Designed miniproteins, single chains. Designs and how they scored, part 89

Each design is a single chain, and the fold is of that chain. pLDDT is the mean over its residues in the fold that is shown.

## One batch from the design tools (miniprotein)

Design m3102
Fold by ESMFold2-Fast:
Structure m3102 (fold): chain A 67 residues (1-67)
Amino acid sequence: TMEEIEKITKDLPEEIKEAIISIAKSLIQAGHEELALEVTKLGAELAKKGASLDEIIDKISEFIEKR
């Protein structure tokens, strides 16, 4: 679902977009395609609310750890 990930991250700041895509790509490579979409949506939502890169990464990491 790289097409969906690209679409979700299209309008994000470059550093945030790159970080989210990197995490999502890693999850897809590990066979966790659904989780990759979930963390991409979470990261994009947080970015739209004005969260910093560090806050977004922390929240994504917490989300992955709980799954």
Scores: mean pLDDT 81

Design m3103
Fold by ESMFold2-Fast:
Structure m3103 (fold): chain A 59 residues (1-59)
Amino acid sequence: EEAKEFEERAKENRAIFEKGKDKERAIENFREGLKYLSKYNDAWSEEAEEELIEDLKKE
């Protein structure tokens, strides 16, 4: 129909609104996972961690 432009705009607006709501849930799940990763920060590396564990095991 001639209101095609109106429909497309409404759809876009709705998608943005829905994304906002879904984002809250996604952020919550991401936050939990990031919480663990953020705690260690990029300062640690798998190699360094292994060395520390080996040192602890030795003693």
Scores: mean pLDDT 53

Design m3104
Fold by ESMFold2-Fast:
Structure m3104 (fold): chain A 60 residues (1-60)
Amino acid sequence: TEKAREQGETAVANARASGSAEYARWAADELRRVGEEQPEVREVAEEMAKEALRIADEFE
């Protein structure tokens, strides 16, 4: 769970640094996939995926 949160935060930070809406959406999709594969981190993964999507919207 702690490692999953760190990985999610890193993915969101990378999405923000990318300056790319396409990259941010890809990151959101990957975070959602992790949540589906690991139900115990699904809530954290979904939260981070939503943040990545907000970043994508900011770049458009």
Scores: mean pLDDT 78

Design m3105
Fold by ESMFold2-Fast:
Structure m3105 (fold): chain A 81 residues (1-81)
Amino acid sequence: SEEVEREIEELEKRLEELREEAEKAESDEELFRLLNETVLLLMELSFLRQHTEDPELRRRLQELIDEAAALADELLKKLGL
C-alpha cells in the first residue's frame, strides 16, 4: 500500500540519518544514544515486515533490517562491546 511504502521511505531516511550521526559521533554517550535509536528502528522495521504481505516490500524491509543490524554491530564495536 502507499501508506506502507511511505513508512518504509521514512524508516530509510531515519537509518541514513543514524549512519551519518554514527560517523560523526566521538563520545560514548552519543554512541549509546545512537545504538538505542538503531535498536528501536530495528524493532519498527521488524514489526512492519511481520505485518506486510507484499513480497517486494518484505524484501525491502529485510534489506533495511540487515543494514540497521550492521549499523548496530558497528556501534557496539565502537563502544568496545
Scores: mean pLDDT 88

Design m3106
Fold by ESMFold2-Fast:
Structure m3106 (fold): chain A 94 residues (1-94)
Amino acid sequence: MSLEELLEKMRKSTNPNEFLLLATEALALASTLDPEELRRVLEEINRLIIEKASQLSPQQAELVIELLEALARKHPEVREITEETIRELKRIMA
């Protein structure tokens, strides 16, 4: 599945389990991109994650946070954006 197809499916998903699987695959693909494309794509992925956050269970939100933390460790250039998204997720789940 292409990244564009993953993002489109994430936008339309109403199932938290499907969304988690799609987000996992999208973050994995994004991690293979050059820094400029990674930033652009990650901004959209992060926006969708926040938009769908209320549909996620606490355990699903924890898994998303772990994926974002792993991405930030591998790609320090997107750490700031990723940490902001993690803060928003923790606020929504509180």
Scores: mean pLDDT 84

Design m3107
Fold by ESMFold2-Fast:
Structure m3107 (fold): chain A 68 residues (1-68)
Amino acid sequence: MALSEAEEAALKAAVLRLQQENPDLDLTKPLSPEQRERVVDIMVREHGVPRARARAIVDTAQSDPPPP
């Protein structure tokens, strides 16, 4: 899935926000369903990404490393 620069920035910002809210978050492990929903919510509410698109982005990022 091809990400725009804005979508990639939104994903990175949302993951950083999640980590700030959850200091014990282990980023070496896959995110829980609840953590994925939180990232999606941040992308939708703070970055204006459509929910279906944000969910697809989060699911893809959890399966494969981010594109360069």
Scores: mean pLDDT 73

Design m3108
Fold by ESMFold2-Fast:
Structure m3108 (fold): chain A 65 residues (1-65)
Amino acid sequence: SDLEERRKLAQEMAKLLTEVKKVDPQRANDMATEFSYALSTERDLDVFKAKVEALKEEAKKLLAE
């Protein structure tokens, strides 16, 4: 279901942002705000998934450097 997919992505993002916070707490806060905004406003699941993938990619780059 849409709700279960969004919940799964929220859990994955929370885990990833916890790691980002150890490296860059300000950027982690900004990303958390962006995610929360997308979760509350984006009604299209595919568009929401695309936005989450962009945030995950950014987080992975921050953790690699």
Scores: mean pLDDT 85

Design m3109
Fold by ESMFold2-Fast:
Structure m3109 (fold): chain A 82 residues (1-82)
Amino acid sequence: MEISEKVKEVIKLAQEALRAMDAGDKERALEYLNKIKELVKDSPKAQELVDKAIEALNAGDFDRAKALITQAIAEVILEEKK
């Protein structure tokens, strides 16, 4: 099956969030994560992972935030394939 436009947008926003985290730009990363959270409202598991990534960013734990957002993308892609 083709990946939906919603999943493509989530992947794009997540890549931008990861780049912002690599640059140490917490504010920009939070903006992208909040946009992803709105797109994944129908996936409780992905939304929980995004919420945890936002908490990690607010704590200054960029490595954990990157891991959590990567897991959220994987979850969204897996749900699209089902």
Scores: mean pLDDT 81

Design m3110
Fold by ESMFold2-Fast:
Structure m3110 (fold): chain A 76 residues (1-76)
Amino acid sequence: SEILRAKLQAAIDTGERLADTPEVREHVRRGREALEAGDLDAAREHVTRAIDLLLGDREKLQAVADAVIAAEQKAS
């Protein structure tokens, strides 16, 4: 899905800017590699794990959510 790919790309790009721990950076990096390889399921799993690691930071989570929503609206 082009919409799913756009949403994953937005989440990865935003996560890369906001990653403040090695664990978040590693999952963002692996998600980007999976997305570039066309493995949307692996990319989604890594994005989900990165989001879980950000659960203590409301502002970072909101930035990821806003980026994903904007990408979905543009791809629709």
Scores: mean pLDDT 83

Design m3111
Fold by ESMFold2-Fast:
Structure m3111 (fold): chain A 72 residues (1-72)
Amino acid sequence: MADLSPLLKEASKGMTRAEFVKKLAEYLGLEVEIEESDTVIDRPPLVEFFELSGKIFSKILRGEKIKAEDLK
């Protein structure tokens, strides 16, 4: 299991949701195509992780592109 602590610390400094998903997929060794988005994470990183997990992980596991609308 990958250590997500560095990613969560960086996300707390105003990382975009697209950047967060890209780095999360990289840590998990998953291939993902992400549409660029300027939506910034404004919540605690753990809350953001859990909110994204159901929808985004399902798409990543199926090899589907993550749309900007998925990051709002």
Scores: mean pLDDT 66

Design m3112
Fold by ESMFold2-Fast:
Structure m3112 (fold): chain A 80 residues (1-80)
Amino acid sequence: MKAVIERLRELAERESDPAVRAALRFAAGVLESEALVNPEMSREELAELLDELIELARETISDPAARERVVAALEELRAE
């Protein structure tokens, strides 16, 4: 969990697009909140949460380029 959150924050800092940066920071915040509620979150539970965040990004980000960058970042984390 912590490594995934740190990676999302690092990716957000490297982003020049404010929308992509905001979306990645939002995802990191969601994961931090979930970790506080469930500190022993399983790998499977984390994977499901990342899948939900990917779907949310696909539905809410209107700019195709920004959406693809956010989705790609989350999918890479999901695959690990």
Scores: mean pLDDT 81

Design m3113
Fold by ESMFold2-Fast:
Structure m3113 (fold): chain A 68 residues (1-68)
Amino acid sequence: MSPEQQFQQLLDDMDAIIELIRKSTDEALKQRMADTMTALVDSLLPLLTPEQQEQLRQKRQEILQAAG
């Protein structure tokens, strides 16, 4: 799989997790999932291209919106 395909798969996986966060009725689990995913995003940002960083920052905002 190409690096571009691997990054797209990451974005698709994040969208699935965002949907799970949004649908969760367990507030503690919802918050923990959001915290874990935003921490993962923050750790990955320095390793990515500027274009990928912008896409990942957008996903980070979507995670926070789904949890809050």
Scores: mean pLDDT 83

Design m3114
Fold by ESMFold2-Fast:
Order: C-alpha cells, then structure tokens, then sequence
Structure m3114 (fold): chain A 91 residues (1-91)
C-alpha cells in the first residue's frame, strides 16, 4: 500500500539521520519495492536517490552506477531535480 511505502521510506530517512546506513538501506529497499508495485515513479525516484546516497556512504558500489543512471533518467522524465527530492517532506 502507499501508506506502507511511505512508512518504510520515513523509517529509512530516520535511520539515515541517525547514521545507521545499513538500516536506512534496508527500509529504502522495502519502500522502493512497494513504490514499484504501485508504479509510483516519484516514489521510485525518491527511494533510488536515497539508496544511491546510502550505498556510497556504506562503500557499497555493487550496482550503484546503474542505480545512479536509472535515478537520473527518472528525474529527467519527471522534470525533478535532486534538490526537489531532498526537500523536507512535511513539517
């Protein structure tokens, strides 16, 4: 569900802010899977962008270049920038 995807994405952000990048990665991957099932391109782009950031911080370069390319393509299709995705969700 959309609510479940947003919950996992928010948990990913929370762990990211805590510096727990392994847990952040886990929850962003869970959110991504649900957004893909829902065909939510914005949710997919958000989750992939945060996964790129987390993977770089973990020194985990497996598939990271491909993920960057996919994320850039999605952002261009949506006319969104990296900054647009990184803005605060809600107060």
Amino acid sequence: SMEEAEKYFNLGIEYYKQGNYEKAKEYFEKALKIYEELNDKKGIARSKLYLVMVKVLLDDYEDTLELIEETEKLLKELNLTVDDILKPLKE
Scores: mean pLDDT 82

Design m3115
Fold by ESMFold2-Fast:
Structure m3115 (fold): chain A 90 residues (1-90)
Amino acid sequence: EDEKEEIEKAKKELEEILKKTPDEEERLILRVEFEMQLLLEKFLKEKDLEAFKEGVEELVRYLEEEAGRPELAEKLRESVERFLENYEKA
């Protein structure tokens, strides 16, 4: 319950930042970073690798198909692969 309230608060804070951000590219990056932060926090808490990968795949699909930014989708995939490699080696 409290966790949902924290997520809602964070979403409101993000929307306020986006209202003050005139650059569309910066707005997209901020949204992607927010979604990745939520996925990462959930993964670290639950340690559900499959759910994390599914969430990343949805975000990648959004960037490729909805936002029309395949380069950002590729960077996201690379960042996630690097994170997982370092996580397993640590």
Scores: mean pLDDT 77

Design m3116
Fold by ESMFold2-Fast:
Structure m3116 (fold): chain A 101 residues (1-101)
Amino acid sequence: VESLYKSIPDKSLAALLAAHFGGEAAIYLVENDESITKEMVDKMLDILVKNGEVEAAVRLARIAREKGIEPSEETLQKILDAARKAGNEEAVREVEELLAS
């Protein structure tokens, strides 16, 4: 997985593909590629939420913030709504903390 992302020249396409492959791939890309933008993170988070990968979306949002990339409030709200619908109290708390800061 890691070697595949290094050979993709279009970073926007790489971000979308990473989210399609799942949360671990999206997280790897955000951690290892300094060219990842806020818009790319928001798109990756939206894909993960649509795929039901709520825990991966929460983890990606935290890692993005640690790297200085702030996910949009709209995107964080979508993750919060998905976490509440899934009954994942741990994810709800983490997203509420991200929205409060």
Scores: mean pLDDT 75

Design m3117
Fold by ESMFold2-Fast:
Structure m3117 (fold): chain A 80 residues (1-80)
Amino acid sequence: MPSLVERLQAQIDRLEAILAQARADPSDRRTLLEAGSQVGMLEMMIWIAKKEGVEIPQDLLERFEALRDEVLALEKAYLA
C-alpha cells in the first residue's frame, strides 16, 4: 500500500494535470471546479499528515502551495 507521502505526490501530480487543462481553457468551469476540489482534498491530506507527525518533503509542500495559489487566482478571475 502506498505511503501517505506517495499518495500526496500522486494527488499533487493530478492537480498539476487538472491545472494544465484549466490554463488551456479557463472558461471551462467544470475543470476549474475540479481543480478547486483537488486543492481541498490535498489541504485535508496535508493537515492529517502534520497531525499524525508524518514528515512531508519540503519540495512537495512548496509545489502544492504554488499550484494552490494559481488555482485560487484562476477561481477569482473566472468564477467571481
Scores: mean pLDDT 84

Design m3118
Fold by ESMFold2-Fast:
Structure m3118 (fold): chain A 62 residues (1-62)
Amino acid sequence: SMEAEEVGRLAYEGTVDEARRAELMREVNERIARLLREDGELGVQALKAADEGVRRALEELG
């Protein structure tokens, strides 16, 4: 879904961009929490997208 994909992108950006990390990770957590309450299946997809975004960023950073 577009919402899960956006969460993944924000998690990636927050991992690579130290200046925006706290702000972006707060947004990621708030979006995941909202989606889990409104649509558990979509919330789980967003959680997985966030995990993949962080993993990809860490692999690129070394």
Scores: mean pLDDT 86

Design m3119
Fold by ESMFold2-Fast:
Structure m3119 (fold): chain A 63 residues (1-63)
Amino acid sequence: MTWSVGDVVRLPREALAKKGDLKKGEIVRTSKEYNGVPVGTELRVVHDAPADAKYVYAQIIGL
């Protein structure tokens, strides 16, 4: 799958560099490639995700 800036992606917690509770609007980066999203991708969290959430929904803002 090819991703573009503006796309909302569902990422497993392990694929994100930032750990713990994530709040809507927070900027995070990928630490691991997942489903075509490269390592180092900059994303904005679109829904609050507590530390125990299996997945995070985030919008790509930098590839």
Scores: mean pLDDT 81

Design m3120
Fold by ESMFold2-Fast:
Structure m3120 (fold): chain A 70 residues (1-70)
Amino acid sequence: SMEEFRRRIEEAVAARRPVVEEHADDRALHEELLREMLRELLEVSDEQIAAYLAGDNSLLTAAVEAVLAK
């Protein structure tokens, strides 16, 4: 369900939040953590993840935003 998917995203974000906050200025680390999270949760390819980081407004990005806005 969307609620379960949102919960998994929140859990994945919460697990990575301490590392992100401790290394707030490390953009490369943030991008790596985001890549790992997106690959795990959305079953997307590394190419699609690279597109997200480059600002691609794909259907997958829209779906994630819709879940988070709920």
Scores: mean pLDDT 63

Design m3121
Fold by ESMFold2-Fast:
Structure m3121 (fold): chain A 69 residues (1-69)
Amino acid sequence: SMAEEIARKKAELVAILKHLLENSELADVSAEEIEKMAKEALENNTFETTKYKMTEEDIESLKRTLASA
């Protein structure tokens, strides 16, 4: 259902956001900006900033971790 899909997408975003927040390299970035980066990472299956880079494999790893929880 659409509600289940939305819940799944939100959980994926939360997992990515938690991973980004745990990296000290992004400690000086605002929470709003980190959330925006997480959304972009989910949409494009990649994430890159001046201080940090996530590959498609990194994002898939996070999704697998979420699925096993």
Scores: mean pLDDT 67

Design m3122
Fold by ESMFold2-Fast:
Structure m3122 (fold): chain A 68 residues (1-68)
Amino acid sequence: MEEIEIEAKDAGEVGKIIKELEEKGWEIVSIQSRVEGDTAIVTITARKGDEILKVTVRYPRSAVSKPP
């Protein structure tokens, strides 16, 4: 099992990481999101045959949320 940690600037980088994994033949098994203070942490678990990869992405959550 391989583990990779990535620092991102925003949630858009998470989408790019998922796209790259899928293009390399990885199947996304789960996506878990949590918040620790001012930091958002996303753990992506991907599988390719008998191999499992965990990618942990961290980014600052400091943003203004406006309701529609």
Scores: mean pLDDT 76

Design m3123
Fold by ESMFold2-Fast:
Structure m3123 (fold): chain A 120 residues (1-120)
Amino acid sequence: FEALMEEVNERLEEFLKEMERLIDEYSSNHEKFIEKFKELTEEFAEEIGELVRRRTKGKSPEEVRRVLEQISSLAIMRFRMQLWDLKKEKKIPDDVYERMLEIFQRIIHLESKRLLEEVE
């Protein structure tokens, strides 16, 4: 699973970079930013979900759950760290920060649940 985690980290890095680009692009329109951020997060979750599905084909539900738990924890942790830095630097206001945390965590958990239901 080292190769899978490496690919997840690469996708996460691209996601975080694109997220910062959107913050800069839509700095004057927070509602538009949140819409674009939600779309970006859903795309990221789908890409990771497909990667997990391919890499865990033939694995037990228990193994798939462990992989998803590790990936979800890593993604949420890295996202929270990046978001905290952006908040501290005043690049995003408090309400946007809270909304981003809620959206990201919800989307990641929903995708994880969907994948687990497919495996049984």
Scores: mean pLDDT 85

Design m3124
Fold by ESMFold2-Fast:
Structure m3124 (fold): chain A 75 residues (1-75)
Amino acid sequence: MEFEELEKRFEELVARARELAKGLTPEQQARVDSVVADLRTSMELAIKSKDLEAAQATVRTLEAAIAAAEAERAA
């Protein structure tokens, strides 16, 4: 998978996380923003180092965080 596809997927997940944050408490919104910022830094480092595995892991981490947030809202 090319880095361009992973970057696109990451930005799609960021948009989804932002949408989820609209219905959350200020504390939950701050956690979402923090996670997105940390993962964006990880993604930028992975791309600069050409570490495809790290880029894939960053995308999976964001996917898992979104799934956990959706599960919290359903409970």
Scores: mean pLDDT 79

Design m3125
Fold by ESMFold2-Fast:
Structure m3125 (fold): chain A 61 residues (1-61)
Amino acid sequence: GSPEDFQRVRDLLISLGVPESEAPGLARQALAAHQELVKAGESYPGILDRIAVLLANRHLA
């Protein structure tokens, strides 16, 4: 993933209530999951943000 995607996803996670200290780890997980979908040909617009929201919800549960 690009550095721009990492920063955007990290900022999104923080805006959703993920602690700033934990957001980089979750952002890396979201980007890794997105890369697997890209390799499988299963990527579409907005999917990275959907992965980030899902991870934030699971982390904050």
Scores: mean pLDDT 82

Design m3126
Fold by ESMFold2-Fast:
Structure m3126 (fold): chain A 64 residues (1-64)
Amino acid sequence: MEAVKEAMELIKKEDPKLYEKIEEAKEKTEEIMKSLTPEEQELLKEIDEGMVLIAAGVLEAIKK
């Protein structure tokens, strides 16, 4: 999803430390994903994508 990629690039540019924490969290999420059903994996992916978009929006709002 293009919006998630743009959000991740914004986070990396504005707060590189937060970007590193998000990447670490993704690694932990991948371990959890292996124990889930395909439907649960899709739901977790949607939640993760939504959280990235929220984080980028908050950073852009604070940037002022």
Scores: mean pLDDT 76

Design m3127
Fold by ESMFold2-Fast:
Structure m3127 (fold): chain A 98 residues (1-98)
Amino acid sequence: MEEVEAARAGLFEQARRALELADKMAELGLTEEAEKVRQAADELLAADVGEMPRAATKLAQALSRAAKRAEEVDKELAEELRETASRIMDLAGRLRAA
């Protein structure tokens, strides 16, 4: 029970982190990538617990794609995007396993 609640709280925190990273991407002119991350994060925040693993996977994929693009303009941002995607996938796996 505790692990499910912790995983959900973690996914909520990572979705909020993804929105902050989307704002940084938009400032750098990565508007399309920022919009896709924002949409995926909004979907995760609106998802019920059964839909969260799928929504989290979509967000992680959007972040990973954005990271490849961001590497050309800001390597630090690209690393933050990759780390956030990795954390989301770990949390989604824990939620799915529980």
Scores: mean pLDDT 84

Design m3128
Fold by ESMFold2-Fast:
Structure m3128 (fold): chain A 79 residues (1-79)
Amino acid sequence: MFKAASARAREKQLLLNAIESLRLEIEKIKNPSTPREEIYEQVSKLNLELQKTEDVSDEELEELRKELAELQKELEKLK
């Protein structure tokens, strides 16, 4: 089987990708001396581990949306 994912699993993937992107931008601003490669490796590994979780509920998606919104607010504060 090549792909099998509920709509919730796909939304989780999109949210995790958005969170990864925002975390990279925030860390770049907060710690410009920290190598991007290290941050990317850590975030990518976390993203892959989270993608392995099969139990995706609407509540979990709301938590991810909340984290995304918090990261967006943090990024705006740093600009």
Scores: mean pLDDT 68

Design m3129
Fold by ESMFold2-Fast:
Structure m3129 (fold): chain A 67 residues (1-67)
Amino acid sequence: SREEELEEVIEEAKKAIKENLDKLTPVQLATLTVELSEAYLRYKLGEMSVEEMREYLKKRIEEVLKR
C-alpha cells in the first residue's frame, strides 16, 4: 500500500542517518532532520510523490556524507 511505501521510505532514511551518526556534525544532522520533515510535508500537500521523496532523501543523505 502507499502508506506502507511511505513508512519504508521514512525508515530507510532514518536507518541511513542512524548508521552514519558518528560521521555527521550536529548542524548536518539538524539539516537532514529538517529536510526529512519538509519532504514529508510536501508529500502531504501533494507536491511530491513517495518515489520522489525516496530519491530526494537518498540524494541529500549521500551529498551530506560526501562532505
Scores: mean pLDDT 82

Design m3130
Fold by ESMFold2-Fast:
Structure m3130 (fold): chain A 84 residues (1-84)
Amino acid sequence: MLSDRSLERAARFLRGLLQLPESALPALKELLRDVAEGRLSIREAAERVAELRRQAGLPPVSLDSLETLLAEALEFARAADAAA
């Protein structure tokens, strides 16, 4: 199980890359947690991120790009957790 601290750090990193508002941070953190714990697929998480971006008025990004960013954020969280 990933630590809350590692998920928070990964969510902040991902939020910055996705140019989402600070208000999206809790949603990103929970998406990363759900994917890490197998409750949500990476594609389903990418679809939710695309919806968050659409609601924020941001230009569309491919689901494949969002999946890559989500996978990188999860790897970052796992590496940070392992290093602690």
Scores: mean pLDDT 83

Design m3131
Fold by ESMFold2-Fast:
Structure m3131 (fold): chain A 89 residues (1-89)
Amino acid sequence: DKFYELAMISMLTLLEHAKDEELKKEIEELISKIEKLYKEGIDEKVLAEIAEIAKRAVIRLGNAESEEERRRIIEEAIYELKKLLSKIE
């Protein structure tokens, strides 16, 4: 599934940008939740939205000038992803 591949690649790229152990753990938990939801038949539209949120964060991280800005971008992405996934469960 191309949407699942895009979502997972984007999430793994976001994980690589995280330097804080707490943020890494939250992203890993989200990745595990996405994998579980995919096995349960999640809508491709939701997978596309996950990929878009993570990709937007990665683009913002590429333009970030400080570690504090990078941390904030990752925290905002985690918040948006948690909010999206909470509507499915």
Scores: mean pLDDT 86

Design m3132
Fold by ESMFold2-Fast:
Structure m3132 (fold): chain A 100 residues (1-100)
Amino acid sequence: ADEVIERIIEGLLSPDPAVRREAVEELVRLSREDPELAVRVLERLTELVRENELSDDALQAFEEAADRVYEESPSEEVREAALRLSIEVGVARLRRVVLK
């Protein structure tokens, strides 16, 4: 379980856009196959956003992952976690615009 979480997070943080896309697809599949584990990934991503150390590319990948999981997951708990991640990414982006 922890290995899957770490693999998806590392993929979303990759400087390679192809690797980031694969990580988004893996998280979307996980949201259907193992909703409880998908919630754990989304919670960890939300924690990383709050640390305010992510690149703009990473924030974009996190937003894409959150949006796709929200649209494709049959699980209410997964959709709620994805919505929370999307809100936190929005707050982080707004903070960067206001502080520039």
Scores: mean pLDDT 83

Design m3133
Fold by ESMFold2-Fast:
Structure m3133 (fold): chain A 80 residues (1-80)
Amino acid sequence: SAKDKIIEIIKKYRPKLSPEGQKIFDELIAWLKENPDLTPQEVLELIREAFEKVREVMTPEEFDLAYEIFKEIAEIVQEA
């Protein structure tokens, strides 16, 4: 499923994130698991919100990594 692929992408990149970045994406994973009936549009909105939170608290290097995560997730959601 798209949700499982999204969780897998986040888990793949999680070890490269700061503790603050890890917390933001852990909250996103928890939300996705608790809300299995989310539409593709709602999932993209949540990912955008998580990305904006990361943008406010992270270094430029972490921002680049978060952008890569967001891009891969957006591609999966748009294909689903």
Scores: mean pLDDT 74

Design m3134
Fold by ESMFold2-Fast:
Structure m3134 (fold): chain A 61 residues (1-61)
Amino acid sequence: SDAEKRATLLAKADAYFKASEGYLKSAKLAFKSNEEAGKYLKKQADKYLKKSQELLAEAKA
């Protein structure tokens, strides 16, 4: 059903958001010892946040 498809999109969006938060926490720790690793992890966080936002938009359409 359309409701089940929407629920799946929302679940995926939540998973990507949680992944983004995990990468942000890892980036903060990495910046203390390896700036390049911190920058990489921050870029991954931004990427997963964007994926989460795109999926939320699809679920609301």
Scores: mean pLDDT 88

Design m3135
Fold by ESMFold2-Fast:
Structure m3135 (fold): chain A 66 residues (1-66)
Amino acid sequence: PLDEEEIQEGMHLITIGVYRVVLRNEGASEEAIDAGVAAMEALFAADPNASAKELFDAGEAAVRAA
């Protein structure tokens, strides 16, 4: 059995994986995709309680800046 924190981390990794696929399908560059993923990972590391929306918003902002 997984702890709730492990389940949340797993959902986080799935969210990032899906985000990568979506960005690639939208024609984003690999550099922009990497920037978006890095921003989501950095936010989660700084705030493990960050919502999926906050992670998405951070990733999207990084993609737009790249």
Scores: mean pLDDT 74

Design m3136
Fold by ESMFold2-Fast:
Structure m3136 (fold): chain A 71 residues (1-71)
Amino acid sequence: ARSYLLATKNLTDETERLVKDPSSSLSDVKLAVNGARQSARETEKLDAKYGEEARKYLEKAEKAYKEFEEK
C-alpha cells in the first residue's frame, strides 16, 4: 500500500521533471505517467486513504502529461 503510494509520488515527480526538459521524448513522458497510473490503481485497491493521496499525485502527473501532449 504505502510503497505504491511512494511509487506514485516518485513517478509523478519524474513526469513533471520530464515535461520541463526540452530533450524529453513523448515516449519517456508516457512511460512515467503510465507508471504513475498503475501505482495509483494498486494503491487504491489496497488502501482507500492512501488511494486518495495517490489520486492527488496522479492528477498532477496527468496535468503535466496533457500540457506536454497539447503543446
Scores: mean pLDDT 80

Design m3137
Fold by ESMFold2-Fast:
Structure m3137 (fold): chain A 87 residues (1-87)
Amino acid sequence: SLEDALELLDELREAVERAETREQLLGILQFLISLAKAYALPQELIDELEALRARLEAGEVSLEEAKRRLLTIIDRMKEELERRLAE
């Protein structure tokens, strides 16, 4: 459900804040991409997650920068799901 997805996003947000390794963030990113696709979130959010994953895998972004960007994307995913729940 949308409510279950919102709860899961809150848990994933906490997991991002606690992440200490690139491997942990990559795992969270892969889960978020799957969630975004399952709920047919806007393609721009999916593309942003995929781009961040690629940059993190290539070492083109620091762990701390990746965490900051991912938290912002999660907040935008939550806003989209909350918008759908209100409709």
Scores: mean pLDDT 88

Design m3138
Fold by ESMFold2-Fast:
Structure m3138 (fold): chain A 66 residues (1-66)
Amino acid sequence: GKLIEELRELLALIDQGASPSEILEWIDSLDNKGIQTALRHALDMALSSEAAYQRLKDGLAEIEKG
């Protein structure tokens, strides 16, 4: 779904070394408030620790596998 695609983009931006400000600016450019809220929560989680970031990546991969 749309949220899964945007979560992949979020993780790609983090992996590319984008700043939190740049990522937030991208999130704010999106046209869906629910997706914006979910992405802000995911960003906060990813920035809390390396382990939290890895768990987010693993969780997304498992959702895509079924």
Scores: mean pLDDT 78

